# Designed miniproteins, single chains, continued (4): the designs that were tried, part 9

Each design is a single chain, and the fold is of that chain. pLDDT is the mean over its residues in the fold that is shown.

## One batch from the design tools (miniprotein)

Design m12280
Fold by ESMFold2-Fast:
Structure m12280 (fold): chain A 70 residues (1-70)
Amino acid sequence: MIDPDALAKALEQLAEDSEVPELLRKAAEYVRKGDFDKAIKSIEEAIKKTSNPGEQRVLRHFKKLVEKLR
């Protein structure tokens, strides 16, 4: 079972070095609130707005983890 708090902390940590820190912090907040659909939408927007292919790959992985919490 994936811990939502651990996932939110990982998103906040990723935000510190991200091109889209505000979207990742918003996603982390939604994960903590249990609003997984809004968290997924914020991650999808972050994937579209980042120019870093490595970050896009990591964010797709986080999106799948959040989807499993639904």
Scores: mean pLDDT 83

Design m12281
Fold by ESMFold2-Fast:
Structure m12281 (fold): chain A 66 residues (1-66)
Amino acid sequence: DSAALLERAERERDEAARRAYLDAALAGGPRETLERLRAEHEALKDEEGAALLRRVMATETHAEAP
């Protein structure tokens, strides 16, 4: 959900990651950026961040597959 990504962006301390979340929330984000952020959060055991990103990606592609 875009609103959840915006809230995550506000909580993010790293400016590059915060900008990526903000961009993803506003435009649906490029999948590459979302996958990178998900991998980073999974490596840090940030289940909340990883779950938000997985949710956005699943919603985007699950029913919209080419």
Scores: mean pLDDT 57

Design m12282
Fold by ESMFold2-Fast:
Structure m12282 (fold): chain A 71 residues (1-71)
Amino acid sequence: PAPELSEAQRLAVKSMSKAQDYLAQGKVDEAKKVVQETVDWLRKQGQDALADAVQRNFDSMLAAHKERQAK
């Protein structure tokens, strides 16, 4: 059985899924907004490590997206 996710962990997962969908649609600004809002909320909740993980994962996704768009 999967461990029960905290509200913060569930929000992080949902935010990353939305950001990935926006990037797949070429909506980079919308993806950035969703991730930034989630990171800001997580930091306000004291979830700095999770916020950092979300930001790092998104930065990797965004870099890969930009490489594809440069062609």
Scores: mean pLDDT 79

Design m12283
Fold by ESMFold2-Fast:
Structure m12283 (fold): chain A 81 residues (1-81)
Amino acid sequence: SEEQKEIIEKANKIRDEAERIGMRLATLGLVDEARRYAHEAIDLANKAIEYAKNGDLETAKSYLEQAEKVLEEARRALERA
């Protein structure tokens, strides 16, 4: 249960940051690729939350790791903008 809570908390933080990055990219009129990375991170974080709530913590962790990697790509895209 504590591990489930930790995964959900981390996924929510990824979603919040990805939404913020996506909004910044949109206001700058930046390339679709950079905006896509932010949306992909949100989708993967949502999947992590879904699997965590279903008790599949290993699958949830896998999606969480994927979301973190995509979020890093979104951050780099914003830095290049």
Scores: mean pLDDT 84

Design m12284
Fold by ESMFold2-Fast:
Structure m12284 (fold): chain A 81 residues (1-81)
Amino acid sequence: SAEEEIERLEREMLALVMRAVRDRADEATLAALRQRLGEIRERIVEIMRKAGVPEEEIERTDARMSRGIAAALALVEAAAR
């Protein structure tokens, strides 16, 4: 289902962030992480649109993901120093 695919993608994002924190990601790895989290965010939005979720709800979810990704990347950067 769409819900199961979104949950899997959310778990993938968390696993990637946790690994980057653990491994004290360098600048190149951090850049790759930023790109991959952005790709997963776009994929979740696409799944929601195909599932017929209202655009206002998609926009709210996307904004929440954007803030979450920014916070996670800041945490990874802080952990590497």
Scores: mean pLDDT 88

Design m12285
Fold by ESMFold2-Fast:
Structure m12285 (fold): chain A 77 residues (1-77)
Amino acid sequence: LEERLRELAREAEEVAKAYQEALKAGDRAAARAELERLKALVRELAEVAAELYPELREEIEADAAAFLAALDAQIAA
């Protein structure tokens, strides 16, 4: 599971780079697609983290929900 968290972190870095490149190109559709991909990664990362640290599940889920709400606000803008 820790290796899975490392994989998800690398995917998040790739998404962040793709998002920045889309912004530089003025490609709003590509930028929005990368934010949607980031949302999927956040959900998966939260579930994997909760499996690794079940005593922190509620905190992990709450933090993920707050982050997803922030991403939704950026997608809507």
Scores: mean pLDDT 79

Design m12286
Fold by ESMFold2-Fast:
Structure m12286 (fold): chain A 93 residues (1-93)
Amino acid sequence: SAVAEIERILDRLVEETAKKEGLDVEKLRKRAYELRDIASTRNDAGDILKERFGADTVAAARAAVSGLDIAAAQAGTLVLLAVEELKREEEKE
């Protein structure tokens, strides 16, 4: 199903990115799926993400995945935003 394919892409990117960035895989997976739920259920998802992360951070994440196919670019953007948020939270601890 389309849902299973998106989850497969997200799970692989989460595993690869968590290893690269030194983050907990399960924590990153949970955050990426929370952002994916916002992106898939909300007509105003773009505005919500800009409010939550800032327009420049969202633009940078999208630029980093430019040139990928639509599904991979969207999954990659969500994973990069999840990484940024977890790093911001860790710096505040």
Scores: mean pLDDT 79

Design m12287
Fold by ESMFold2-Fast:
Structure m12287 (fold): chain A 70 residues (1-70)
Amino acid sequence: SMSQQGVQRMRSTVISMIRSGSSLSQIKGRVRHMSRNFPSDIRNQIDNIVRRSTSGQQLADQIDSLVQSI
């Protein structure tokens, strides 16, 4: 689906930002910005992931799990 493709791109962006040394705060901000145009259900799931993640890697892993459930 288009949502699955969008979330996949988001996951790739998170990995790229981790590799570039971006802070968790910067990564969370980018993820929230990218999610603004997703359907409300997907947006709410992403917001929960962002809120609960304590590292960039955990955030990436949880987004990857979300992709597999869509």
Scores: mean pLDDT 85

Design m12288
Fold by ESMFold2-Fast:
Order: C-alpha cells, then sequence, then structure tokens
Structure m12288 (fold): chain A 104 residues (1-104)
C-alpha cells in the first residue's frame, strides 16, 4: 500500500539520520582523545566504537538495498523495521562505550 511505502521511506530516513549521528559522534570522540592524550584503555574502547559504527553503516546499506530489491510494499516495510531494530541495538552499545570512555 502507499501507506506501507511511506512508512518504509520514513524508517529508512530515521535509520540514515541515526547512522550519520553515530559517525559524527565517533569523529568527535576521536578528536577529543587526540587532543587530550587518551590512554590505551580509551583507545581500545574507541576501536570498539569504530567497529560498531561500521556495523551500523553496513546494516543500513544492506537494509536499503533489500528494500530497493523488494516489490512487495508490506515485505519492504518488515525489512526496514528489522533493520531499525538492529541499528537501535547497536546505538545502545555505542552509548555504553561513550559512557565508559568518559568515566576513564
Amino acid sequence: SEEDELRTLLLLAVMGGMVYTARQQLKQTEKWLKENNGNEEQKELLEKMKELVEEMEKIYKETEEKVKATKDPEEALKIAEEGLKEILEIEKKIEEIQQEIKKL
């Protein structure tokens, strides 16, 4: 339906915004650690954060490609909903790592 198509586009836009925000947060954290002589533990946490941001970007790209390949609007919506769920789980892990870096 047109409603399912619109919802799919909105979910992809939300996911894209989340991915963009995570990449910007990573760049800001890298800059802060470089300027403040981050210790080895903080650098190890930064590498884990990089891996999570890259995983989030991969999930977004794969979700977008699967949505484009799907001719059924209802199935496309389900694909977008599952992609968003995975991205939200990664966002929570990124937030936890950011809090750990700040405590050190």
Scores: mean pLDDT 90

Design m12289
Fold by ESMFold2-Fast:
Structure m12289 (fold): chain A 73 residues (1-73)
Amino acid sequence: MEDLEKEIEIGVAQIKLAVDVMIGKMSRIDALDKLADLYKSLGYDDEADKLAKNKEEIAKEIERKRKEVEKKM
């Protein structure tokens, strides 16, 4: 069962990683990798697996958008 304090720690990490991505300090994929590692380190293996699945979907979306931008360059 999830502990509220662990959920808050994960939420804070998600916000920090999202900000780092928005300012161009890291890619979304790198941020998702770090978040998955955090979930795993806290014992949330199932959540880490779900995050890895979402990472693949986001990677596909990023590649699709990149191809659209390349067509306009």
Scores: mean pLDDT 74

Design m12290
Fold by ESMFold2-Fast:
Structure m12290 (fold): chain A 81 residues (1-81)
Amino acid sequence: MTIDEFLELLDRGELPEKITVDGTLEEFKAALRARGYTLVVDDEKHLGFIKGDKALLLTKLNENEYYYQTTTGKSGIITFK
């Protein structure tokens, strides 16, 4: 899916458990910031974004795969291409 499609699903609390995002991690980070998310955790294995009462936590599994968790209780795997 596109980064924009992902962000629409994130905003609706409708993220599926297995996601392939067409785009780089850096493009994804930029798109989240453009949608009003603030990067609050940025370490070697974790990226944490917040927007009001919403949060997205990414835990790095490998170079292109992240485990995601949201404040709506959704979790799964994101693969970047």
Scores: mean pLDDT 85

Design m12291
Fold by ESMFold2-Fast:
Structure m12291 (fold): chain A 82 residues (1-82)
Amino acid sequence: SHELLEEIERILTRIVILSSDPEIIALAGEIGKLLAQNPDIPDEVLREVLELLKEALRLLEQGNFEEAKRKLSEAKRLLESA
């Protein structure tokens, strides 16, 4: 869904803006690249990715960078297996 992709892109942008951590910035970039490379990703996978990114953003706002990295890594793994 184009609407799901737009929402994901907005959250990824927010994560990059809020984070000074190069690993978080790199993970967000890798997720964006995977989304761009596979236009046939099922909407169910996109929804799961969106929820993981929302959780990562919440964790970043709380200063929990390690848990945020784990959520981003989970989102990346879901996209790699799609």
Scores: mean pLDDT 86

Design m12292
Fold by ESMFold2-Fast:
Structure m12292 (fold): chain A 77 residues (1-77)
Amino acid sequence: MLEKVEIKELSPDSYRIEAIVDGKRYIAEIDKKKNEIVRITTSDGKELVSIDPLTGEKHIFSPEAEKIIELLKKYLK
C-alpha cells in the first residue's frame, strides 16, 4: 500500500519522487523530457530500475520494481 509520496526537483529537466510502500522507502528519478522513470533505488541502496547509457534501454531488475512503477505513474507529468 502506498503510504507517503514526496516530490523534489533535482534540476530543470529532472525530479525525484520519494515514496513509502508497505513500510519500505523507494527513491525514483524522473526525466521530465522523456516523462519516464529512469532510476528506482531502495533506502538500503538496492537498484530496481536503471537506464543503459549505451542503448538507452530501461532495465527492470525485479517484479518489486514493476509494482512501484505502477504506483508512481500518476505522478509523471
Scores: mean pLDDT 75

Design m12293
Fold by ESMFold2-Fast:
Structure m12293 (fold): chain A 102 residues (1-102)
Amino acid sequence: MGGTLQKNPEIAQLGMSVVDLYLGLLRALSQGDLERARELGRRLVEKSRELIKLGKELNDKDTLGFVYTMSSLASRLLRNAGLTEEAKELEELAKEAKELLE
């Protein structure tokens, strides 16, 4: 039962930013815009780090599960596009979020 994402305004704002960046990444990749995809990937790394920090501080498993899912999906997209550095950073964030869930 996920209630904390809806109850914390800072988590809600960051979560919405991550979703918007992920949708932007999908659009950039569908258009072959690798420079935009790289920029969006870097912003996803930044917002995902902030969200892991908050999820850890609040012991919020819903937030950590959300970051794990979004970082895993985005890292695969970036890796398949050859954006290896941004993919590695999101893979490490997904791993950190998963370890905090276990």
Scores: mean pLDDT 85

Design m12294
Fold by ESMFold2-Fast:
Structure m12294 (fold): chain A 72 residues (1-72)
Amino acid sequence: SKELHTAAGQSYEKEANNILKEDQSIESLEKAVSNYEKAADAFQKAGLNDKALDASVKAGIVALKIALNKVL
């Protein structure tokens, strides 16, 4: 269970990072937020609190970029 949650968290984090490298459209930013949030949840279930916090912060930063883009 813990090993599967750790692997899932790493997979979601890598996907979010890859999305951001390829495209910065609102749709891609929203997909990146979703993947970082899924990574944070998976890391939390694995007991990896520092990784979960890091993923949550990254999701928040991307969410702020979306909000700023929608205002401009």
Scores: mean pLDDT 87

Design m12295
Fold by ESMFold2-Fast:
Structure m12295 (fold): chain A 82 residues (1-82)
Amino acid sequence: IREIAEKYKPAFERLREAARAGPEALRAFLEELEVPPELIEEMLEALRLKEENADDVTVVTAQEIRMIGLFIDFELERRKKE
């Protein structure tokens, strides 16, 4: 688990940076990684809900967890294809 987290740390940091830069940056980053369009739209929705509820720490945290979870699921599927 720790080894996997360390290996993918740069990708997670880039995901976070792209999300902070905004929806267009996040879309471009996910498209570079060949993430399916449906998954990109779900991650963008999570970012939008986070921005709309910036004052609600619970909503912000939940949307961040959702976005990271979707990204991890994509990476796990990618590795299954080896």
Scores: mean pLDDT 72

Design m12296
Fold by ESMFold2-Fast:
Structure m12296 (fold): chain A 68 residues (1-68)
Amino acid sequence: MPSLREQVEARMRALAEEARAAGRDDLAEKVETGLRTLLQMVDEGRLTEEQLLLWVEHFVREVRAELA
């Protein structure tokens, strides 16, 4: 079974691809940068997996609103 972290990475990667397909390379870069920052914070012990999930949900909502 993929871990929560792997599921988050896959979801954010798919979101970045959706942004690129829509011609929004700026949003794709924002998604990739956001994911890197969140994963770094988890690795540093500054963010829990639960907090990671909440941040990802917020990020996905904002990016999808800009794509709509």
Scores: mean pLDDT 81

Design m12297
Fold by ESMFold2-Fast:
Structure m12297 (fold): chain A 84 residues (1-84)
Amino acid sequence: MEWSDEQLRALAEAIREGRIEDVSPQVGAFLRREGLTGEDLVRGRVFPSGRGLPEWSAEELQRFFATVGVPLSLEQAERLVALL
């Protein structure tokens, strides 16, 4: 999937606002399965590190998004981190 800068900006905004499920149906499906919300991802409540997505590296974001069915290139993940 080719992500535009506009799509990456929308994703970064949704992550910061705790509403990533509104922009990504795949993340929404993951959250529903795990009994979580987008706010839980921002605050890090679900991760052993205690770090929310805005504090993650590009490689960590790329791995997470790949796991939930949203493939990002490393370049796209680096752009996403810069927008967070």
Scores: mean pLDDT 76

Design m12298
Fold by ESMFold2-Fast:
Structure m12298 (fold): chain A 76 residues (1-76)
Amino acid sequence: SAADARSIGRTAAADLEAGGARVSPEAAEVLGEGLASMKGKAANQAGRAAAEIGRRTGEVGAEDAREAVLKGKEAG
């Protein structure tokens, strides 16, 4: 559901921000929608890709979130 996607995106953004990255509201939405449609290995890879971008750049924007979601889909 849209509410579940928003909750997932908020949790993902909070986790990335705890790691020191700045996450845009648009990135949180993209991550939430992507992760809500994924399970297991795909979801884990999407999360790891987003965390890696956050560590390297200090920021996760909407395009970064889309790239992370795509890497999750490729891994599933």
Scores: mean pLDDT 84

Design m12299
Fold by ESMFold2-Fast:
Structure m12299 (fold): chain A 55 residues (1-55)
Amino acid sequence: SKEEERKKLNEGIALVLRGIGEQAEAYFVEGKPPDYWTPKGKAELEKGRKLLEEV
């Protein structure tokens, strides 16, 4: 349904933004290289991308 598609879109976007935020914190706060992804950030990004691919 369109309601389920909207829910997946919203959850997918939120998870992608969380993953990016965690990578940004690792880079700017922890001094990690720009291509470094935390395990949590990578998992959130991948889950978000998977939800967005279902819309």
Scores: mean pLDDT 83

Design m12300
Fold by ESMFold2-Fast:
Structure m12300 (fold): chain A 56 residues (1-56)
Amino acid sequence: MKTYRVKALEDGSIRIAPGRVIKFKKGEVFDVEIDESTMIAGGFEGPLKDGKLEIL
């Protein structure tokens, strides 16, 4: 498990675990704890690639 500090560049949501979804709004800064399997399967990579989230 690794903690990422991220900034939301647009409104959206991510699923970080089964049954756990984080919603965010543009301009929010928050910490996310993600294991590697959750990053691959949970769709966290998509918002990063689309420029909706920035890793600080």
Scores: mean pLDDT 69

Design m12301
Fold by ESMFold2-Fast:
Structure m12301 (fold): chain A 86 residues (1-86)
Amino acid sequence: MQSPTAEQLAEAIKQAAEQAGGKVTKIERSPDGITVTVELPSGGVLTFKIKNDGSVTGTGEQGPGSIEEWRKEFLEFSNRFSQLVE
């Protein structure tokens, strides 16, 4: 089976973000892959680095809401992303 491409993973992140009530604020393309920045409803920010080999690394910054609200939104995003990429 072919692994998803970086573009397919970026689209899955965008779809998961929109389904979780968030939005993609920035997409940066480079020779090494794609960086996607997502804003969650509470104002939390997630940054994903997608490499051409299909590996994804993520970092997060909590918004003005509680840590519990941020965790709930992150879990909702993660569940939707997992459904899109198998």
Scores: mean pLDDT 75

Design m12302
Fold by ESMFold2-Fast:
Structure m12302 (fold): chain A 88 residues (1-88)
Amino acid sequence: STEETQQLITKLFQEANLNLPNDEQLQLLVELSQGDESIIKHIVEEIKKDPEYLKLLIERLKKGEVNKERIRISTELGIADIKRALGL
């Protein structure tokens, strides 16, 4: 559910010691992740590497690029899984 996805995002951000998303950011992240914990974890890791990541991501999501960003992240996760399976 939307509420469960919001709770999951909040929990993962808190566990990573990141600033919590505001209400607008949280809604957009719910739409992007569709409850997929792997997508949320990927976003958290990218924010840890670059604090500007969330702001730039939210700007793209506001432009209606939700499906494009979801496909991009899912593709990156798939490549990471293949590399792990190959011992790379």
Scores: mean pLDDT 85

Design m12303
Fold by ESMFold2-Fast:
Parts: structure tokens; sequence; C-alpha cells
Structure m12303 (fold): chain A 92 residues (1-92)
């Protein structure tokens, strides 16, 4: 069901994306406010592609460095197959 699929994608996002974004913020690679915002979008929507688009907008607006944006997008790209797999498993 759609609710179970969303819950599954949200759980994987919390386990994979959130800790890695927190680590990038602790290292000063991205601002904590940007890391928290991206984490809320991924966990809230289950859509890493939307979060990646917002990272690119933050880079264009000067809120995040090009290197920070690339690292955040790498985290989202790495998590995408796992989130999609969790959604497919929850559908069954």
Amino acid sequence: RADAMLAASQAVARETVVPKLEELAKQGVIPKEVADFIARVVVGTGVPGLAAWLVRQAERDGEISPEGAQKAIEVLDEATPRINAAERAAEA
C-alpha cells in the first residue's frame, strides 16, 4: 500500500541519508541548516531526486559550496537504489 511504501522509503532515508548529511555538516562540508533541510525533504517525501534538485538550487543561490553540493548529491544518489528497493519490497 502507498502508506507502507512511503514508511519504508522514509525509514531507509533516515538510516542512510540523515547520518551521512549530519557527518558532512560536522566536517563543515555543508552548512548544518542545509543538511537539516535536505534530510527533512528526503524523509518527508521519500523522493531523493527532489532533494537533489533542491541541493542544486542551494548551490546556485550560494547557500552551499560546489564541493558541498556534489557531496550531498553523492549521498542522495547512493541512497536512491536502497530507497527504491524498500518501496518495491513494501509494495509486495
Scores: mean pLDDT 79

Design m12304
Fold by ESMFold2-Fast:
Structure m12304 (fold): chain A 78 residues (1-78)
Amino acid sequence: SAEVERLKREIVEVAERTLAEVEKETDQAKRRAIAERGMAEIQELLKRLVPLMSEEELEELEKEVKPILDRIGAIVQA
């Protein structure tokens, strides 16, 4: 589905953009605000995507996105 491919790309793009913004910010409170906004956007996209994908496809997306999200978490918890 074109919609599935679009939503998957948007999730990865939001995750990568959020990481880049967090890495460029020096104020920890602003980093947390950026991360919270990015996570909320990803959650909304996942809510739309989950009904359209198999469990296997969701696991593959999670493997792709998790390292980016873990990196964001590490920076905002520092």
Scores: mean pLDDT 86

Design m12305
Fold by ESMFold2-Fast:
Order: C-alpha cells, then structure tokens, then sequence
Structure m12305 (fold): chain A 73 residues (1-73)
C-alpha cells in the first residue's frame, strides 16, 4: 500500500548514514505493494541496524520509521 511504502521510505532516510540500514530500507520499499511484507522488512532493517550500528540517533530514527511502517500495514 501507499502508506506501507511511505513507512519504508522513512526507514531509508533513517539509514542514510548506515549502509546496512540503507540496504534493508531499500528491500522494504520493494515490498510496498504488500503491507505485511513491508512492515516485516522494516523490522528486519531495524534489527540489522541495532547489530551493525551502535549509533543511538540512527537507531531511534529507524525505530520511528518502523512504527510508521507497522501503522501503515
């Protein structure tokens, strides 16, 4: 859905400073037509960010983006 795509795109913005978050955000956008898949991809991107990142600001942004993606699902 359009809302799921918006949530996934916000996750991409959150991941700008991280290659890991950015790649997973791109995967989330790819699943925009399936709201459930998009929300799942956003969750996976958040988990990957926590493991590879350690940057609290970007983790916070990814968490907010995930919330929006789940709300859109």
Amino acid sequence: SALAKEGAERLLEAGKGSEVLRKNGEAAVRHADDATAAATAAWEALKAGEQGYGDEKQIEAAREALKLAQEAA
Scores: mean pLDDT 59

Design m12306
Fold by ESMFold2-Fast:
Structure m12306 (fold): chain A 105 residues (1-105)
Amino acid sequence: NAELRAQRQALADEMLANPVIKAVKDEVLPDVSDEELREMIVTGRFKASQRGPLAAVLAAYDIVKYNLPLTLERLRHYARNYAILLLTEFDEEAVEKAYEVLKKY
């Protein structure tokens, strides 16, 4: 679907332009470059080990984009929902790392 691909492209560009989300990505996916994250989002192809941390990055993006009050419980809730969408287990360590980055901003 060309429209879905364009939406994924816009999402990847928006996430990578956000310095807070880049800081979260660098903490929870330290071995993934910006270009690799872009490819992951646009293609929908992820290594199994990357899906849990990616769910935490996507949850962080929603908190930042919608200016939601930051709590660890809210971040966990959003990350669990993304883990289900990405067909992966919830990654508590990635969520805690994302929370520690987010609370600095």
Scores: mean pLDDT 85

Design m12307
Fold by ESMFold2-Fast:
Structure m12307 (fold): chain A 84 residues (1-84)
Amino acid sequence: MRTVFIPLSPEERQLLRRAAEGDEEARKRVGRWIREVAESLGVPVPDLDEMLEAIRRMLASGYEVVGLEVDMDTGEISFVVRPA
């Protein structure tokens, strides 16, 4: 399996949290960033609403999203999390 790991800076983690919590400007910035990443890797752009809902659930469960992994064979973007 070919995967690409994208670590998140503290600023990116905060942006992702705000987007998951319903901040419209943060949502727009995350959507642009994810599009740029997907286009750069040649994978399909994921559904932003499904992505943010998954992140919201992880944050609500006491996890912090620290990175993304992109499966180059499927184009699937998954989250790397740790306990907060």
Scores: mean pLDDT 80

Design m12308
Fold by ESMFold2-Fast:
Structure m12308 (fold): chain A 105 residues (1-105)
Amino acid sequence: SKEEALEQIDRAIEHLEEVVRLTEGEAKSIAMAALAHALAARDAAEAGDYEQAIRHLELARRDVQQLVEWGKEGKISEEAKKKAEEALRHLDEAIELLKKMLEES
């Protein structure tokens, strides 16, 4: 449902805000870009533009995947890595829900 998709996007935003707070330099810039895309996806999903919402979530997901890999390499803190992994799970859930809504419309 739209409500479930928005809930997943909001959870991803909460975790991404924590990743931004926990990171510095290039990692912070990537986290900020991911957060901006998640916020744009939220607005698009709220407006019923699910194709635009999915596009923004996929861009956010790409940036978060980079941060998770950097976490595995020890380039960001373990805490930032865990928050990035949580954000990634919620982004994946939101994308799946929105894709199902497009198929049912």
Scores: mean pLDDT 90

Design m12309
Fold by ESMFold2-Fast:
Structure m12309 (fold): chain A 72 residues (1-72)
Amino acid sequence: MEKEFEELKERAERLREEAKAAGLTDAAEHVDKLIEQGREYYEKGDLEKAIRLFEQAIKTAETALRVAERQK
């Protein structure tokens, strides 16, 4: 579980930076908010909710990047 959490966190943070680099400011801000919420739930001991929020952050960033690539 701890390893899975670390992998999800690193992936979410990487995708956030990719969204920023792509000029997807609104998507990057939304992803950042989800990452912050995930950290808050992890600190409260709600690991399941923290994982779900990081998964949502990853999905949001991946979707935004995919849409941007198709619009080029």
Scores: mean pLDDT 80

Design m12310
Fold by ESMFold2-Fast:
Structure m12310 (fold): chain A 61 residues (1-61)
Amino acid sequence: SLDVQVAKGMNAVLEALDAGDLETARKIGDELAAYLESQGHTEAARAFRELVDRYIAEAEA
């Protein structure tokens, strides 16, 4: 289901951030956002990209 895919993607982004792998976190985040857009969830995809960008910026600080 969509909810399961979103949860798995979010967990993968957080695991990459915890490992310090910002490149992988961005890549997984972009892939999940593209998936959301392909399913017609454009607003959710935009919000998710903004959230991931903020988490990456905080991890770099």
Scores: mean pLDDT 80

Design m12311
Fold by ESMFold2-Fast:
Order: structure tokens, then C-alpha cells, then sequence
Structure m12311 (fold): chain A 65 residues (1-65)
């Protein structure tokens, strides 16, 4: 079903996000890990609304500061 597909995609994105966060911590740059995690969500999430995209882009900008 489309819900099962969404759940699987959400889990795959969550796993990639966690790996990005873990890499940032391991490399001594948690802010880079956060930026990479938000970028993964922005790039990999299907059918984001314009508002959701704007919120993720704003999050990336804040994590760069």
C-alpha cells in the first residue's frame, strides 16, 4: 500500500539522517552533521509542500551559523 511505501521511505530517510548526525559527531563537527541531515530530508522526501521545503532550507541556514 502507499502507506507501507511511505513508512519504508521514512525509515530509509531516518537511517540516512542518523548516519549523517553520527558522522558529524565523530568528525568533531556536529553542525555539519545537522546540515547534511536536513539536506537529506530536503532531497529524499517525496512531495514536500513549498512550506515544508522553506522550513527545511531555513533549518539548514540556521545550522550553518
Amino acid sequence: SSLDELAKKSQEIADEVQKALDRGVAEGDPARGIREALRIVLEKSPNLTPEQRAALEAGIARAEA
Scores: mean pLDDT 77

Design m12312
Fold by ESMFold2-Fast:
Formats: C-alpha cells, structure tokens, sequence
Structure m12312 (fold): chain A 93 residues (1-93)
C-alpha cells in the first residue's frame, strides 16, 4: 500500500540521516559510510519507482554491510533495526 511504501521510505531516510551523522562524528569510515549511503539511496529510488524487488536487494546488501562493519556498535545496531524494519515493511507490500 502507499502507506506501507511511505513508512519504508521514512525508515530509509532515518537510516540515511544516521549514517551521515556517524560519518560526521567519525563513528564510521568515509569509505564504508559512502558505500552504505549509495545502497540506501538506490533502495529509496527503487521504492519510489515501485520496484520492490530491487529495493529489497539493496536493503539486504546494506544489512550485510552493517553486520560486517558495524555490528559491535550501538549505532550499527540502530541501523540494523531501521533496515530490518524497512525490509519487513517492503515484504508487506
């Protein structure tokens, strides 16, 4: 539904904002942060286009990167929660 798509977009926007803050505070490397931002922005674009399969793919890639690079941090756990909620919301559409 449009409401579920809007919810997923809001969750992705929150994740993007958190990644940008983590880069600014030195909590994540610029390289990992920029890669993660690219994945989240591509997921956002796919969702806006109604391409839920592509959105899911990019969110799953973002989730994997967060698990590999950030799983031991409070901010990484918050990012995982946001991405997992976005994935669950997309799966409900």
Amino acid sequence: TDAQRQTALQLIDQAISLVREMIKKGKISKEVGEKLLKLLEEARKALEAGDFDTARKYLEEARKLIEEELSDTPEGRQLLALVDQALQTVDSI
Scores: mean pLDDT 87

Design m12313
Fold by ESMFold2-Fast:
Structure m12313 (fold): chain A 86 residues (1-86)
Amino acid sequence: MSPMSKEAGEAALEAMRKTLEGGGDATGATAAAISAIGAGASGSLGFEEDARISMESAVESARSGGGDEKAAEAAREAGKAALASG
């Protein structure tokens, strides 16, 4: 698999874990992970603006899923890690 898949996957799993630890539900955690993976994919294709939008969506999804600020920060870190790996 590409390095992007590995790093994006690990960051997405960390975002899910932080969202659940923060009291979020499984739907919010899954949305945050999907958005973080999307940021990595867009970044690797050179779509910086789309990658940034996906990262912001991951942050919003983490908060909407009932997570606290730690969950939102984990989503930001997931998006940044995905972008860095792409």
Scores: mean pLDDT 64

Design m12314
Fold by ESMFold2-Fast:
Structure m12314 (fold): chain A 96 residues (1-96)
Amino acid sequence: MREKITEVFGEAGTLLWRAQRDDPSQLEAAAEQARDYLVSKLKELGLEMKEVRIERTEDGVWRVDVIPGDKVLELMTPEQKKAFEIRLERKKKEEE
């Protein structure tokens, strides 16, 4: 399961990187396509995401923010869940 999740995220990242290089005017459309791809592929794996956001930073790096559904949280190890929660808390403090 974990390996397939990593592959799906890697494919989405490649799509965004190619769009950034080839046509900057399509970056927003590419971000929406990558989001839809992630949601669709993760759902096929039985992993429903509550929310997926794809944002571009000032230095041209793509940031993917994912809020997993309850079933996905059940599949995470305690270490992964704690790391994910800490990451979300840090992000909230940066936004507020």
Scores: mean pLDDT 62

